# Designed miniproteins, single chains, continued (5): the designs that were tried, part 42

Each design is a single chain, and the fold is of that chain. pLDDT is the mean over its residues in the fold that is shown.

## One batch from the design tools (miniprotein)

Design m17442
Fold by ESMFold2-Fast:
Structure m17442 (fold): chain A 59 residues (1-59)
Amino acid sequence: HMEKLKELKEKIDKIDLSNREKAVLYLYAQGKTLDEIAKELGVSKEEVERMLKRFEEKL
């Protein structure tokens, strides 16, 4: 768990993403549900899904 999260964090920090998109990725990496991430950031679940999809394009 921790090793995978650290690797993902280093990759996220290197990717040219907005602070909001990085926050979504950190929460997702921690195993939070889309609903929990949406509540934490004050956005819709659909918005969280869009941000995660954008990350996939940069992987």
Scores: mean pLDDT 72

Design m17443
Fold by ESMFold2-Fast:
Structure m17443 (fold): chain A 146 residues (1-146)
Amino acid sequence: MLEHIRLVAEIGSVRIYYTEETDPVVLAEEIARLAVREDLAGIFLAPGRITTPLYEHSYIITRLSGTPVFLEPDARAAAEAALRLGRATGKPVLVVVESGRDSVDAVLPALERARREGVRLHVLFVGTGPDGVSARESAEELARRL
């Protein structure tokens, strides 16, 4: 059972998750369990206060799930790379981003395309953003806009 990762919405081929967990080891183990459960082709991170330490622990994810982990320059690049991998493999792909309005705006265009094309693209919001927006609020906002 996932203890810290919560599903907010399933909208066609898109799943929206959140977690308030910020410990990078606990997050890596929970994401590895999610990766096995969903048969993920890959995991794409955007750099951030929580996601950069999580990437330093990405060996936990890869060892426990066999799923590769990638660090992209930003949340938009992560969502676009994930959409490309999802098209190429036909498997689900996860994008992990820190919470905030800018993160919602960055991932939305790739998720709208994933939904129209039937590509299984998932997003996980982590922690509280620099704007004070929580992972839950970011996930609920994205779910209203898709």
Scores: mean pLDDT 95

Design m17444
Fold by ESMFold2-Fast:
Structure m17444 (fold): chain A 67 residues (1-67)
Amino acid sequence: MKTTVETVPISRERAERILGRPIPEGAKVEDRTTTTEGDDHIEEVREYLVNGEVVLKFTIRIKKSYL
């Protein structure tokens, strides 16, 4: 099993479109993706952070039978 974590800063405008709500000016907005490869699946956890606080989180799990 391998786990990778990537955190990428995103623009306020992009974050507002994704979250469907206004983001304060000057706020630090980040997209954090954690990808874990299991034996039969790949799991991706996506988190959106505003000033280091998780405001949106969702998980996608794909079976390796689906390429």
Scores: mean pLDDT 78

Design m17445
Fold by ESMFold2-Fast:
Structure m17445 (fold): chain A 80 residues (1-80)
Amino acid sequence: SPEEMLKEAKERIEKLVEEMRSLAQTPEDQALVERVEKSAKEAIKLLEKMVEKGYPEDYIRRVIESILEGFEEVLRRLKA
């Protein structure tokens, strides 16, 4: 269901942000993670609105995949 997809997406985003926080050893990386945390909150808010408005499940899935890819790219940068 869209509601279960939202729950799973929230958990995945939270885990990615937590991993980024653990890797952020410099002030620059810590500032980057703070910006990512703000973006994560906005992304979750967007997904919640899409589910509430009854967007198609396939469309919500694609948006979730795009959001997660963006966070995974930041995580990859922090591991470099």
Scores: mean pLDDT 86

Design m17446
Fold by ESMFold2-Fast:
Parts: sequence; structure tokens; C-alpha cells
Structure m17446 (fold): chain A 85 residues (1-85)
Amino acid sequence: VTVTIEIEAETAEKTKRAAAKIVQYLVDLGALKSIKLGGTKATIVAEFETEEQARETAEQVKKIADEVGVSKVTVTIEPAKVVLP
């Protein structure tokens, strides 16, 4: 299950702070795949085994975003790719 987290804040400092906290959380879970930072916007991609883990991560991301005071956070949860032989 792929989770794409898009953050936008009023300042680059708030974006960096929110992204850093979220990245630390995802690294602790072993789920982090990629990070892109661009001024007031950040895109973070993580991968999980279950949709339940993805949903719990979305709630934690919202909490971090709210705590930092970001302007917008978008969390997209995509189902796991099934590759048949």
C-alpha cells in the first residue's frame, strides 16, 4: 500500500519542520520511500503492508501537520500493486 503525503505551508521553515517530523516517524516505521522538498511544498512517499497501517499513518501525519500549523496536507492512499507471474 503506497501513501503519498503532500504538504504546503505558509513558510518554507514550517514545511521543512513538518516534513522532518513526518520523515522521522516514517523512518522509525521502516516505511519511507522518497522525499522531495521545494520551498513551501513537500512530497513524501511511504509504503506499508496493510491499509490499516496506512490509515493510522494518515492520522498521525494530520496530527503533525496540525501541530506545526501547515496550510494544507493531502494524504493519498493507493492499494498495493498485485503482480501476477
Scores: mean pLDDT 78

Design m17447
Fold by ESMFold2-Fast:
Formats: sequence, C-alpha cells, structure tokens
Structure m17447 (fold): chain A 61 residues (1-61)
Amino acid sequence: MEAREYALRLGLPEKVAEKLVEKYGTDRDAIEDAIVEITRLLGKDIMKATEEQLLEAVDKI
C-alpha cells in the first residue's frame, strides 16, 4: 500500500504505519495530515517518540 510505504519511509515503526492505514485507508494526504497531528500532540519529532507514544497518538486523532 502506498500510504503504508510512505509512513515507513518517514521512519515510523511498521505497527504504527499499519494502524494509520487501518484508520485512514490508502489516502496518503490523510496519513500525512495525521502525522502532523501526531507531532503536535507529542510536542516533539516523531523520530524521537517511542512506538508506544506513536500508537497512543494515533488513537487520539
């Protein structure tokens, strides 16, 4: 899936990428917007967040 590949390319864990695809489908723009919201909720770069923090952020958006 293109959206999953995009999320993995950004350095997100596979579990986080799969959860984003389950929630937003194959819409890459929706995944991109979700990543921006995750960054906002965490107050830090997604690359510095743990898999657990990222999964929790996906549930909140």
Scores: mean pLDDT 75

Design m17448
Fold by ESMFold2-Fast:
Structure m17448 (fold): chain A 97 residues (1-97)
Amino acid sequence: SEALKLAREAERHALEALLAAEAAGASPEVLRLLRKALEHIAEAIKALEAGDYESAKEHLRKAKEHLEEALKEAPPSAQPHIEEAIEHVEKALELVE
């Protein structure tokens, strides 16, 4: 599934964002938001594998919301990774409509 491939790429970028944020000493709030985004991406991947597109869509939307909030306060080193994660989440959402 193309949506599954995009969700897995979003997970990779979000993980890179978390690692960059941790290395930069980002606030606990930024780290919490990135971890919540990763949890929702993981649940979306499980839902996509099960063919549950409604559950996948809801988790992808929540992941996007947390990524967008994290981006506002994220250190410069994490920002490109958050932006890539958002783009892949948005593309996955287009395919599960």
Scores: mean pLDDT 92

Design m17449
Fold by ESMFold2-Fast:
Structure m17449 (fold): chain A 132 residues (1-132)
Amino acid sequence: MKERAEKGDEKAQFELGIEAVKEGNYVEAIRWFLKVAEKKGEYWRTALAVLALLASKGYIDPEIEERLRKLLEEWWKTASGVERNAVVYLTAGVNLKDPVLLEIGLAGLRKAGLSDEQIEKVREVAEYLGKL
């Protein structure tokens, strides 16, 4: 996995981000998810949803904040209302430990065009952070 991530495999980079979340290394997790999001590839929207969730928990350091702010500004200008609403419900569901809001958020991301595989990756991070 690490060798693939170093070669620029966005799925491998996303998986290293999830591993870092599980280890409680949120700064490393954010660095991996930023690399995925900045590529604007298949996983960029998935990475932005997870980055928004981590930011809502306060796991952003000042060095990372400017890069994340630029990505969020670009995403907010181009994302559909469905996708923006989905991220709001997702972050609320995790922070309030509300499984109904979490499921509304995940359903909204699916409606916005994320694949079932991408939704399950978001769920894995959300369940770990929310301890629902």
Scores: mean pLDDT 82

Design m17450
Fold by ESMFold2-Fast:
Structure m17450 (fold): chain A 82 residues (1-82)
Amino acid sequence: SVVDKLEELASKNDSVKLSEIMQIIADETEGQGELLGEYFAILLKAAAEEFPEEFSLDALLSRSSVQRIIEEIRKYEEEKNS
């Protein structure tokens, strides 16, 4: 799952490239365009909150920002299943 892959990436690194998170989401949501779009929206919102003055695919998200993204994805999945 996206959550499992992001947790593994965050556990090994103090910071993660935005492009690496995007690739994980794309791979895990293959064939599910709506889910891809929703997860990307969560990611981009979190990235904009950490980097309000500079946004780049090479931007390094802190572990805490990656954890926020994971939590928002979990909330989305729980709301969709409720």
Scores: mean pLDDT 76

Design m17451
Fold by ESMFold2-Fast:
Structure m17451 (fold): chain A 61 residues (1-61)
Amino acid sequence: IAKKLQEASDKFVQKMVDGEEKIELEIPKKYVEEFKKNIEETMKITGIKFSEIKITEIEEP
């Protein structure tokens, strides 16, 4: 897994634990769709909802 993807995952989990309503994540373009699916699935399983999730696509070779 790319280092930036792992950092985004860790940040997302920490923000969930902290109960923040809004979150911004930087995700490598290759993984954006998969990460969005993971966020949706996690929210469904945990019952935690964010009012706003912003994903910034970063380009990495």
Scores: mean pLDDT 70

Design m17452
Fold by ESMFold2-Fast:
Structure m17452 (fold): chain A 91 residues (1-91)
Amino acid sequence: MTDEWLKRMLELGRSETPSEEQRKAAEEMLRKVNEKIPLGPEDLREMAEKYGLSEEAVARGYGAVLEAKRRGWSDEERLNAALGAILETER
């Protein structure tokens, strides 16, 4: 995952209006990552079904939160990176 992609996702998450389901999914991802609860492929599939999103969108959102956390980004930046990744994938 490139630095440029992650920054683009952050900008997208901040500029676009997500659906309630997209926001709830991103918030759950952020909470799980901050609580150090790992999400495996089955957990991501269940989250996709729960929020009516694609498995790819959920996986990319989760990856964005993990990378943003690794870079020391704030919770707001982590959340918006996840939202951006979901929004880009669901286009």
Scores: mean pLDDT 84

Design m17453
Fold by ESMFold2-Fast:
Structure m17453 (fold): chain A 85 residues (1-85)
Amino acid sequence: MPSREELLRQAETMSNEEILEKTQELADEILELAKTFSPEERRVVEGIVQSLLDGIRSLVDNKSPKELVLERFRGLLDVYDWVKS
């Protein structure tokens, strides 16, 4: 798995559409990792991931500045780091 630093470096060089694709990929990985969690913990992870993914989709659809898309992507990486720990 790429490091947080490598994922952020990659995202900074990507288009908004590419960041959305990477966000979908990362969200799927987080949800797979969360399958080993308790049902309550899984619901929390699912809710946070879905909220962040929907936020990024909205920003990309509305052609928002890349800085806002990256801010939400960093939030997803925070969830990824938490789930992986």
Scores: mean pLDDT 81

Design m17454
Fold by ESMFold2-Fast:
Structure m17454 (fold): chain A 69 residues (1-69)
Amino acid sequence: SADEAYEEGVRLAQQGKLEEAALQFAEALAIDPNHAKARSYLDSVLANMDEAQAQAVREKAAARVAAAA
C-alpha cells in the first residue's frame, strides 16, 4: 500500500539511505498521488541531494511508475 511504501521510506531516511528512501516515497505517490506526507518527505530528501543524484532518483522513479502502469 501507499502507507507501507511511505513507512519504509521514513525508515530508510532515518538510516541515511536517501536514494532508497526517495524511491519508496515515489512509489507511495505512484499508488496514491494525493499522499501528502510522502510528497513532503520526497521533496525534503531530494533537497538534501546534489542535482545529479536527485536527477538519477527522478529517472529511476519514472521508470518504476512506467513499470507499475
Scores: mean pLDDT 78

Design m17455
Fold by ESMFold2-Fast:
Structure m17455 (fold): chain A 80 residues (1-80)
Amino acid sequence: SPVLEEIKRLVEEALAQVLELVRAGDFEGAQRVLEEMGERINEIIEKHKLSDEEKQEILAAIAPLLRRAQEEVAAIYAEM
């Protein structure tokens, strides 16, 4: 799906930026990128009127990427 490829690319680019910001100690900037990523994903989903099955396929495809990034960010926040 072109929509799935668009969302995957968006997530990969956003998570790479989050990782760079976290490494620089810019946790506020990292949080902002995550929020903007979530907003853009929601906009794409709403624009294309995706079915629950299509949403589940997208979630399954990006979940491993999101999980790794969330675990890294959560570990850092837990130490703050």
Scores: mean pLDDT 80

Design m17456
Fold by ESMFold2-Fast:
Structure m17456 (fold): chain A 68 residues (1-68)
Amino acid sequence: DVEKAIEAELEYLRTVEGFSDEEVELIRQKVEETLQALKDAGIEVTPEEARSIVRMIAKALRDRRARA
C-alpha cells in the first residue's frame, strides 16, 4: 500500500530524524504533488518507490536549510 508506505516514512522523519510537524506536512504535500504528476504522466509508483520519493524530498528540504 503506497499510502501506508508514505505514512511510515513520514513517521520515521518525525520521530527519528527530528523533522517538525510543519516540515512533515510540507513533505507530505510535496510527495502528494509528485505522485499526482507521475500518475498524470501514466507512471505507476510502487510502495518502495514512494518511500524513496519521501526520502528525496526530505533530503532536499534539509539541504536547503543547510545552505541558509
Scores: mean pLDDT 80

Design m17457
Fold by ESMFold2-Fast:
Structure m17457 (fold): chain A 88 residues (1-88)
Amino acid sequence: SISDQIIDSMIQSYDQRLNSLSDDDVFRVAQNTQQVAQSQIPQFSSSTQSQVQGLLTQLRNGISNRDIDGVRSTTVQIYGVMLRSNRS
């Protein structure tokens, strides 16, 4: 659908923007994404809650290990899940 095409375009743009940031800025964005995602968990379906919780665990591990590629990738995945789950 057109909505799915717009969401996919937004996710791609977000990924490209994260690639243009410094490592420290990516980690700051990731920490903000963690807080936002955690605040929205109660609003999601049970399956989406489980998916987001799994991704947040991966994000926390990536931040602790300074795994910039993992942090960037997981942050993009969380962003995509949140965009799709908030559709009317």
Scores: mean pLDDT 85

Design m17458
Fold by ESMFold2-Fast:
Structure m17458 (fold): chain A 69 residues (1-69)
Amino acid sequence: SSVAEKARELYPEVYKEVEDKVLDWLKKHNKTTVSEKDIEEMAKELGLSVGTVSSAVRYLAEQGKIEVV
């Protein structure tokens, strides 16, 4: 299991909060596809690390809610 999966299992509310922030950012920008630049911009605007945003984006893509380019 990845460190991200273990963190989600131990602190599910924290991970969900990050997911909700990512989805809200994408809705405000009318986006369903996410690039590396979008991840960097989200991290800067949301005050999160690139790693945290990248993990949330990966999870949302696995759920079929967004696409990564």
Scores: mean pLDDT 78

Design m17459
Fold by ESMFold2-Fast:
Structure m17459 (fold): chain A 94 residues (1-94)
Amino acid sequence: SLLDLLREALARYRELTALAATDPRAAAEQSIALLEELIGRLTDPRLVAAYRNARARIEEIVATAASDAELSRQLTLLLQQLVRDLEDLIAELE
């Protein structure tokens, strides 16, 4: 179900937020893979567009970050926002 998919994604983004503090390159790679998975499984064009935008933003952060510390900082902020947006979406669907 959509709700189960979003709850699974929320748990995985929480784990990726923690990973971004210790291994930001791995966190970015796994976040992009998760976004591609979600884009492939979602049928709502607004959610698909939002996750395509998030993927593009992570790719931009990876390309432009001057250091792993800066990548960690920017990726953590983006992943925290994705977690909040998923929590809000799940609450609206329940």
Scores: mean pLDDT 88

Design m17460
Fold by ESMFold2-Fast:
Structure m17460 (fold): chain A 71 residues (1-71)
Amino acid sequence: METTPELEAAIGRLLAHMGITPAPGESAVEALQRYFSLPVDGVVDERTATVLGGFVGGPPTPEAIEALLAG
């Protein structure tokens, strides 16, 4: 899956909501991958998308993540 700026921003907000802070120079996707012990490649691959999709209860779109955060 191609990481859009919108998806990157939504993942960053999700991590902030969970209290997860990216390391200096680390992207939001890389921080997510590190936290869930996934391979850290900075790309939303099928494995990363599956974990994130399970978290939001469907496809890991920016809209789905923002809907989760809005409550």
Scores: mean pLDDT 75

Design m17461
Fold by ESMFold2-Fast:
Structure m17461 (fold): chain A 72 residues (1-72)
Amino acid sequence: MVDTSIEGTVLLAEEYAGPEVAELVREGLERIKSTKDVEEARKIRDELVDAVKDYPLVAQSVRGTAELIIYS
């Protein structure tokens, strides 16, 4: 389920912002997934959302997927 949400967000980033942004999103979300510290995960989420802020739809999807990973 988490992996499906990551894939969906990465696909959205690729279609809307291009493959470089999609790679950035994949790497960021996988870092959040691998982090055991909630504070560190929130920091990575906020940095990733800021990095994609020029693409509002992608930023919204990233925030939602990151929150699913952190709070599930």
Scores: mean pLDDT 83

Design m17462
Fold by ESMFold2-Fast:
Structure m17462 (fold): chain A 86 residues (1-86)
Amino acid sequence: SMEELRKELEELKKELEELKKQVSKADQMSPDELRALLDRLRELEKRLDELFKRSKDPELRRELILLGAEAGALELGLIVRLKELE
């Protein structure tokens, strides 16, 4: 249902905000902590993609695209940080 899809979207939004808070501390993280955070972010991206494939509503699909773009930017930042620590 649309209500179930919207609830999943709100849960993913909350998880992304929690991940953003953790990414803001990336300068204080070990390589293992950064990899664990990257894995969590990639799992969130997978869940966003799965929800996008299940969604037919244009508004919901647009919000998922924007969240995916935000998650992708955070992923890139973590990849860069991990490379700097090599």
Scores: mean pLDDT 88

Design m17463
Fold by ESMFold2-Fast:
Structure m17463 (fold): chain A 57 residues (1-57)
Amino acid sequence: MSDEEIAALLVEKFPDDPRASMAAILRALRETNGDVAAALVALGLLSPEEARALVEE
C-alpha cells in the first residue's frame, strides 16, 4: 500500500482533524520512513503506549 493510500484511509478515519490532513500524514510517513504507528504518534493521533500495543502483535 502506498503512502498516499495510507494517508487517504487515515483522513477518512479522522475527518475534520487538522492533524490528520493529507499533507500532514504524508509528511509524518516521510519523517518516519513509512512507519504508520510512529507517524500517528508524531501527529498526536495515538499515544506512544497505543502505538507500541499496535506493533507488539
Scores: mean pLDDT 72

Design m17464
Fold by ESMFold2-Fast:
Structure m17464 (fold): chain A 76 residues (1-76)
Amino acid sequence: MLDKAKKIGEELAEELEEELREMIKKGVSITDIYQIVKDKVEEKAKELNLSPTEKQVMLLSAIEGASKIILEERKE
């Protein structure tokens, strides 16, 4: 159950990769980028009817994925 929520969070970050990279290049703040990720997690959790615990695990996983994208983009 929680492992699946973690994977959904990873997939969400991967789906957002191009959009996140574009935002970083345009100078969007890291705080605003994380807010967008949180908003997408809330939307996806509602669609999938996730429990509060599963939503929290998904959020942490999505934030981790987004952080990796931010670090990689800053290397380029």
Scores: mean pLDDT 80

Design m17465
Fold by ESMFold2-Fast:
Structure m17465 (fold): chain A 111 residues (1-111)
Amino acid sequence: SEIADALGRALGPGLQRAYELMRKGASPEEVADALADGILRAFEEIEKIVKEKNPNAKVSVEIRLEDVSDDRARLTITIKVDGKDIFTLELELPKEVAEAVARRLRERLAQ
């Protein structure tokens, strides 16, 4: 689908960069920046596609953080159109990374 293709193009590089940074022992903030940038790009591309088809459509994002263990958290990001879930991304991350990503997404999401 057009949305799936846009997600792959926007999110893929950010996820790959975050993975490389984690593997190299980069700071939680550097990993979070790479992940947040990829997710925000994916959101912008989806919003553009949705709005081009229906200018009156309401695009929104839901962000959830859940503790998995003492040092890990699950970050769930759901993109909604007119209240319907169209895409969900779930990532299990170190708590510091998950919290930093959630903070950045909440600060930068205009809506």
Scores: mean pLDDT 82

Design m17466
Fold by ESMFold2-Fast:
Structure m17466 (fold): chain A 78 residues (1-78)
Amino acid sequence: AAPHEVLDVTAELRERDGEWELVTTAVVRNLVTGETETRTVVVPLPRAPAPGETVTVPVPVPTSDGSTLVLDVPVTVP
């Protein structure tokens, strides 16, 4: 288990030049040090999602202790 607690996750789908990306901001707490970190990660989507589709995107969030926390972020396209 990762030594981190996820406190908050916000995500936004963006389209640029026909390419889709998920911009995720995660607030995570290190359970060993008690420190809180805010990380913004941009993940390119492998294909354009359809309107009304819900896609679950694995978002790798690197932490200051050298580990990576993978968050499964569900996003529904408007």
Scores: mean pLDDT 77

Design m17467
Fold by ESMFold2-Fast:
Structure m17467 (fold): chain A 72 residues (1-72)
Amino acid sequence: EEEELSREEEKKKKLEEEIDEGVYAVAEAVALTVLLREAGLDPVEAARRGAIPPELREEARRLAEEWLEKNR
């Protein structure tokens, strides 16, 4: 039965990939929210107005990658 669980293995791989991508997306969003608050910006208003500085986005991505490397 375990030998014939190829379909379940594919589902597990897909879930693991989606979880990894989802964890990265959440980490980036959290980092961006923190950086916006530190800059004195309301994250909701900044997102609504499209006024998110590119520098803060790049910093958020860097922090998310660093956090994932350390905490996985």
Scores: mean pLDDT 70

Design m17468
Fold by ESMFold2-Fast:
Structure m17468 (fold): chain A 70 residues (1-70)
Amino acid sequence: SELAERGLELAKEGDRLIKEGREAMESGSASVTEATGKILRGIGLRVEAELLLLKAGYSKEEAAKLSGME
């Protein structure tokens, strides 16, 4: 479904942002504010992904796992 596709895309983007923000913080390649901003945006996308996957008919456990919340 379109909701499931969108949810998976947001989960992937969220994971990317969290990884980039964490790596930037560890390497010092970005300011703390910039790195933290990426991590927070990534977390927000994971939450949105979980909600979309739930609406698409995934179980709570599957939605949490696929969105990266668990």
Scores: mean pLDDT 85

Design m17469
Fold by ESMFold2-Fast:
Structure m17469 (fold): chain A 70 residues (1-70)
Amino acid sequence: SLERIRRGGELATPHIQQAIQAAQQGDLKTSQQHIDQAVEAMRQAGAPQEEVDWFRDNVQQLADQAYKQS
């Protein structure tokens, strides 16, 4: 449901912020660990697999962009 996606997003938000910050500092390993934690938060909140996959791709693109700007 949309509510589970929203809840997952709220739980994932601090991990997304840490992933982007790590990527901006050039720390791709730490960035990837935070992306994995954000994705796990979405999955555990009960978001559908398709939404979890789409979320991972979007967060990965944001982290990649942040890294290129570092």
Scores: mean pLDDT 81

Design m17470
Fold by ESMFold2-Fast:
Structure m17470 (fold): chain A 85 residues (1-85)
Amino acid sequence: MMLSEEEARKYAEELLRILDNLSEEQRAAVLALIAERDPEIAAVLEKLAAAKSLEEAVEILKKLTKEQAERLLKTLEEEAIRAVL
């Protein structure tokens, strides 16, 4: 099932919050690690990292299923924790 706009916005806010809490070096490392682990999710995350507004991030996420969005958030959270530890 595809994300609603409200669900996409919540995921976008959380994903952007995680990315904003990483340094530029940590973001590059996290993206590289995710690309090795899950290229599909890495491609979406690169688009999100390049988004200039919350609205752009929401439009990117609206193209995902709930399962893809959940996988993206979980993968980013896991690699972000690893990068800051």
Scores: mean pLDDT 81

Design m17471
Fold by ESMFold2-Fast:
Structure m17471 (fold): chain A 64 residues (1-64)
Amino acid sequence: MTPEETLEALRRAILSGELVLPPERDFGPATTAVVEAFRRAHGLPVSGVLDAAERALLERTPQG
């Protein structure tokens, strides 16, 4: 997947409830671990950190 397709897939998974974010106000280790698990499940590179685009997406995407 391209970086843009990765962000779109992540956003859709959060909105659909397929990916449940931890109840963290800060994007700490638990949130990073959930995103990294999503990346691994989709065959994407695992960096151990959230990039600026992923962080912005998580901040702007409501969890149901």
Scores: mean pLDDT 69

Design m17472
Fold by ESMFold2-Fast:
Structure m17472 (fold): chain A 75 residues (1-75)
Amino acid sequence: MLTEEEIRELFRKADKDGSGYLTKEELKEFVRLASGGRLSDEQAEEMANFLLKRADKDGDGKVTLEELLAFLRAP
């Protein structure tokens, strides 16, 4: 599992515009970085969609660092 520090670092790298949240496209990049580039475009998009649906508490198509941490640290 990714540590909180690793998630924070990957979030900052994927958040290209410094908005403080990730859109679906930025989540796809987050997933690619987290996998070390081992996922295909299709696999990265599927995982990004999964994370967006599970972590997006606001339903606005954006995921904050806190939402992502809460989901990825869940047992």
Scores: mean pLDDT 74

Design m17473
Fold by ESMFold2-Fast:
Structure m17473 (fold): chain A 88 residues (1-88)
Amino acid sequence: SLEERIAQLVAELKEAYEAGDEEAFRRHLRDLALALDEAVNEASAKGEKVTAKELLQRALAKESPEFQELVLQGLLALPAELAQEYLA
């Protein structure tokens, strides 16, 4: 499921962060941004109003505040077409 894919990407981000693999972390951030966009579009098609930021918060709920902030800042540093959803 898309929810399982998002959870897997969060786990992969955590692994890359712990390994100091900045390139892998950046790749997984991009994949996460795309998966969150897909999840927002799927929810919208079902008549549900949800934001990418809300879905991100849910996916990171069990993670440390430091890791949550790192992921959010990483998403904001992506090209504008991927980052804009986290600015508002």
Scores: mean pLDDT 81

Design m17474
Fold by ESMFold2-Fast:
Structure m17474 (fold): chain A 70 residues (1-70)
Amino acid sequence: SDEEIEKYARELGKKEGLSEEAINFAIAWVLAVKRATKITDPEELKKLVELAVKAAKKLEEWAKEHNIPL
């Protein structure tokens, strides 16, 4: 469910040290992809959450290297 996606994304994002804003962005992206693709498989949705959290972390690292506040 969407609630399970949000919970998993928050748990992973907190472990990775992401800001609340970055976690919310990752959640929004996963839910948007789910809606567009109509994916319902829990394992594929879990992989999307993991990819979104990883991407958010990479973006924060990139922003710090370029002195961009997020």
Scores: mean pLDDT 81

Design m17475
Fold by ESMFold2-Fast:
Structure m17475 (fold): chain A 73 residues (1-73)
Amino acid sequence: SKLASLAPILTSHQLLIVETTEEDKDKAKAFFESLGYQLVGEGQGEAPAVPGASRIVFTKSATTDAWLLLRKP
């Protein structure tokens, strides 16, 4: 559909994959929830490939060991 051609742009504001650390994970969650995002998935290690999600790094560390998947309602 024509809407599918815009889906990545719309999803970049609606669906986020946030790479962070276990230490910063709760801070990352609180920050994005304060912007109106809801947590829909989380884990440790390498972030999964999520089609249409915007990738954001939320840590001052050079490496990440945790991830959050968040969406706007």
Scores: mean pLDDT 72

Design m17476
Fold by ESMFold2-Fast:
Structure m17476 (fold): chain A 72 residues (1-72)
Amino acid sequence: SPAQFILKIGEAMAKVLEENGRTEEAKQVLEHFKKAAELAAKGDLEGMAIHLQKGMSLVPGEDARRGLERAL
């Protein structure tokens, strides 16, 4: 499901941040992706997009790329 895929990406990105010593950002990213997944499951696509944007804003481009690669 889209919700499961969102959560998988968030977990992968959070893990990359955690491995780079960015533990507080990792927690925030995971929280935003969990909320996005909940909202996606409820059909709230606008709320989903807002939380995905907030989560992604905390992830440097290189870490986002590595997280996506691990999630796929």
Scores: mean pLDDT 87

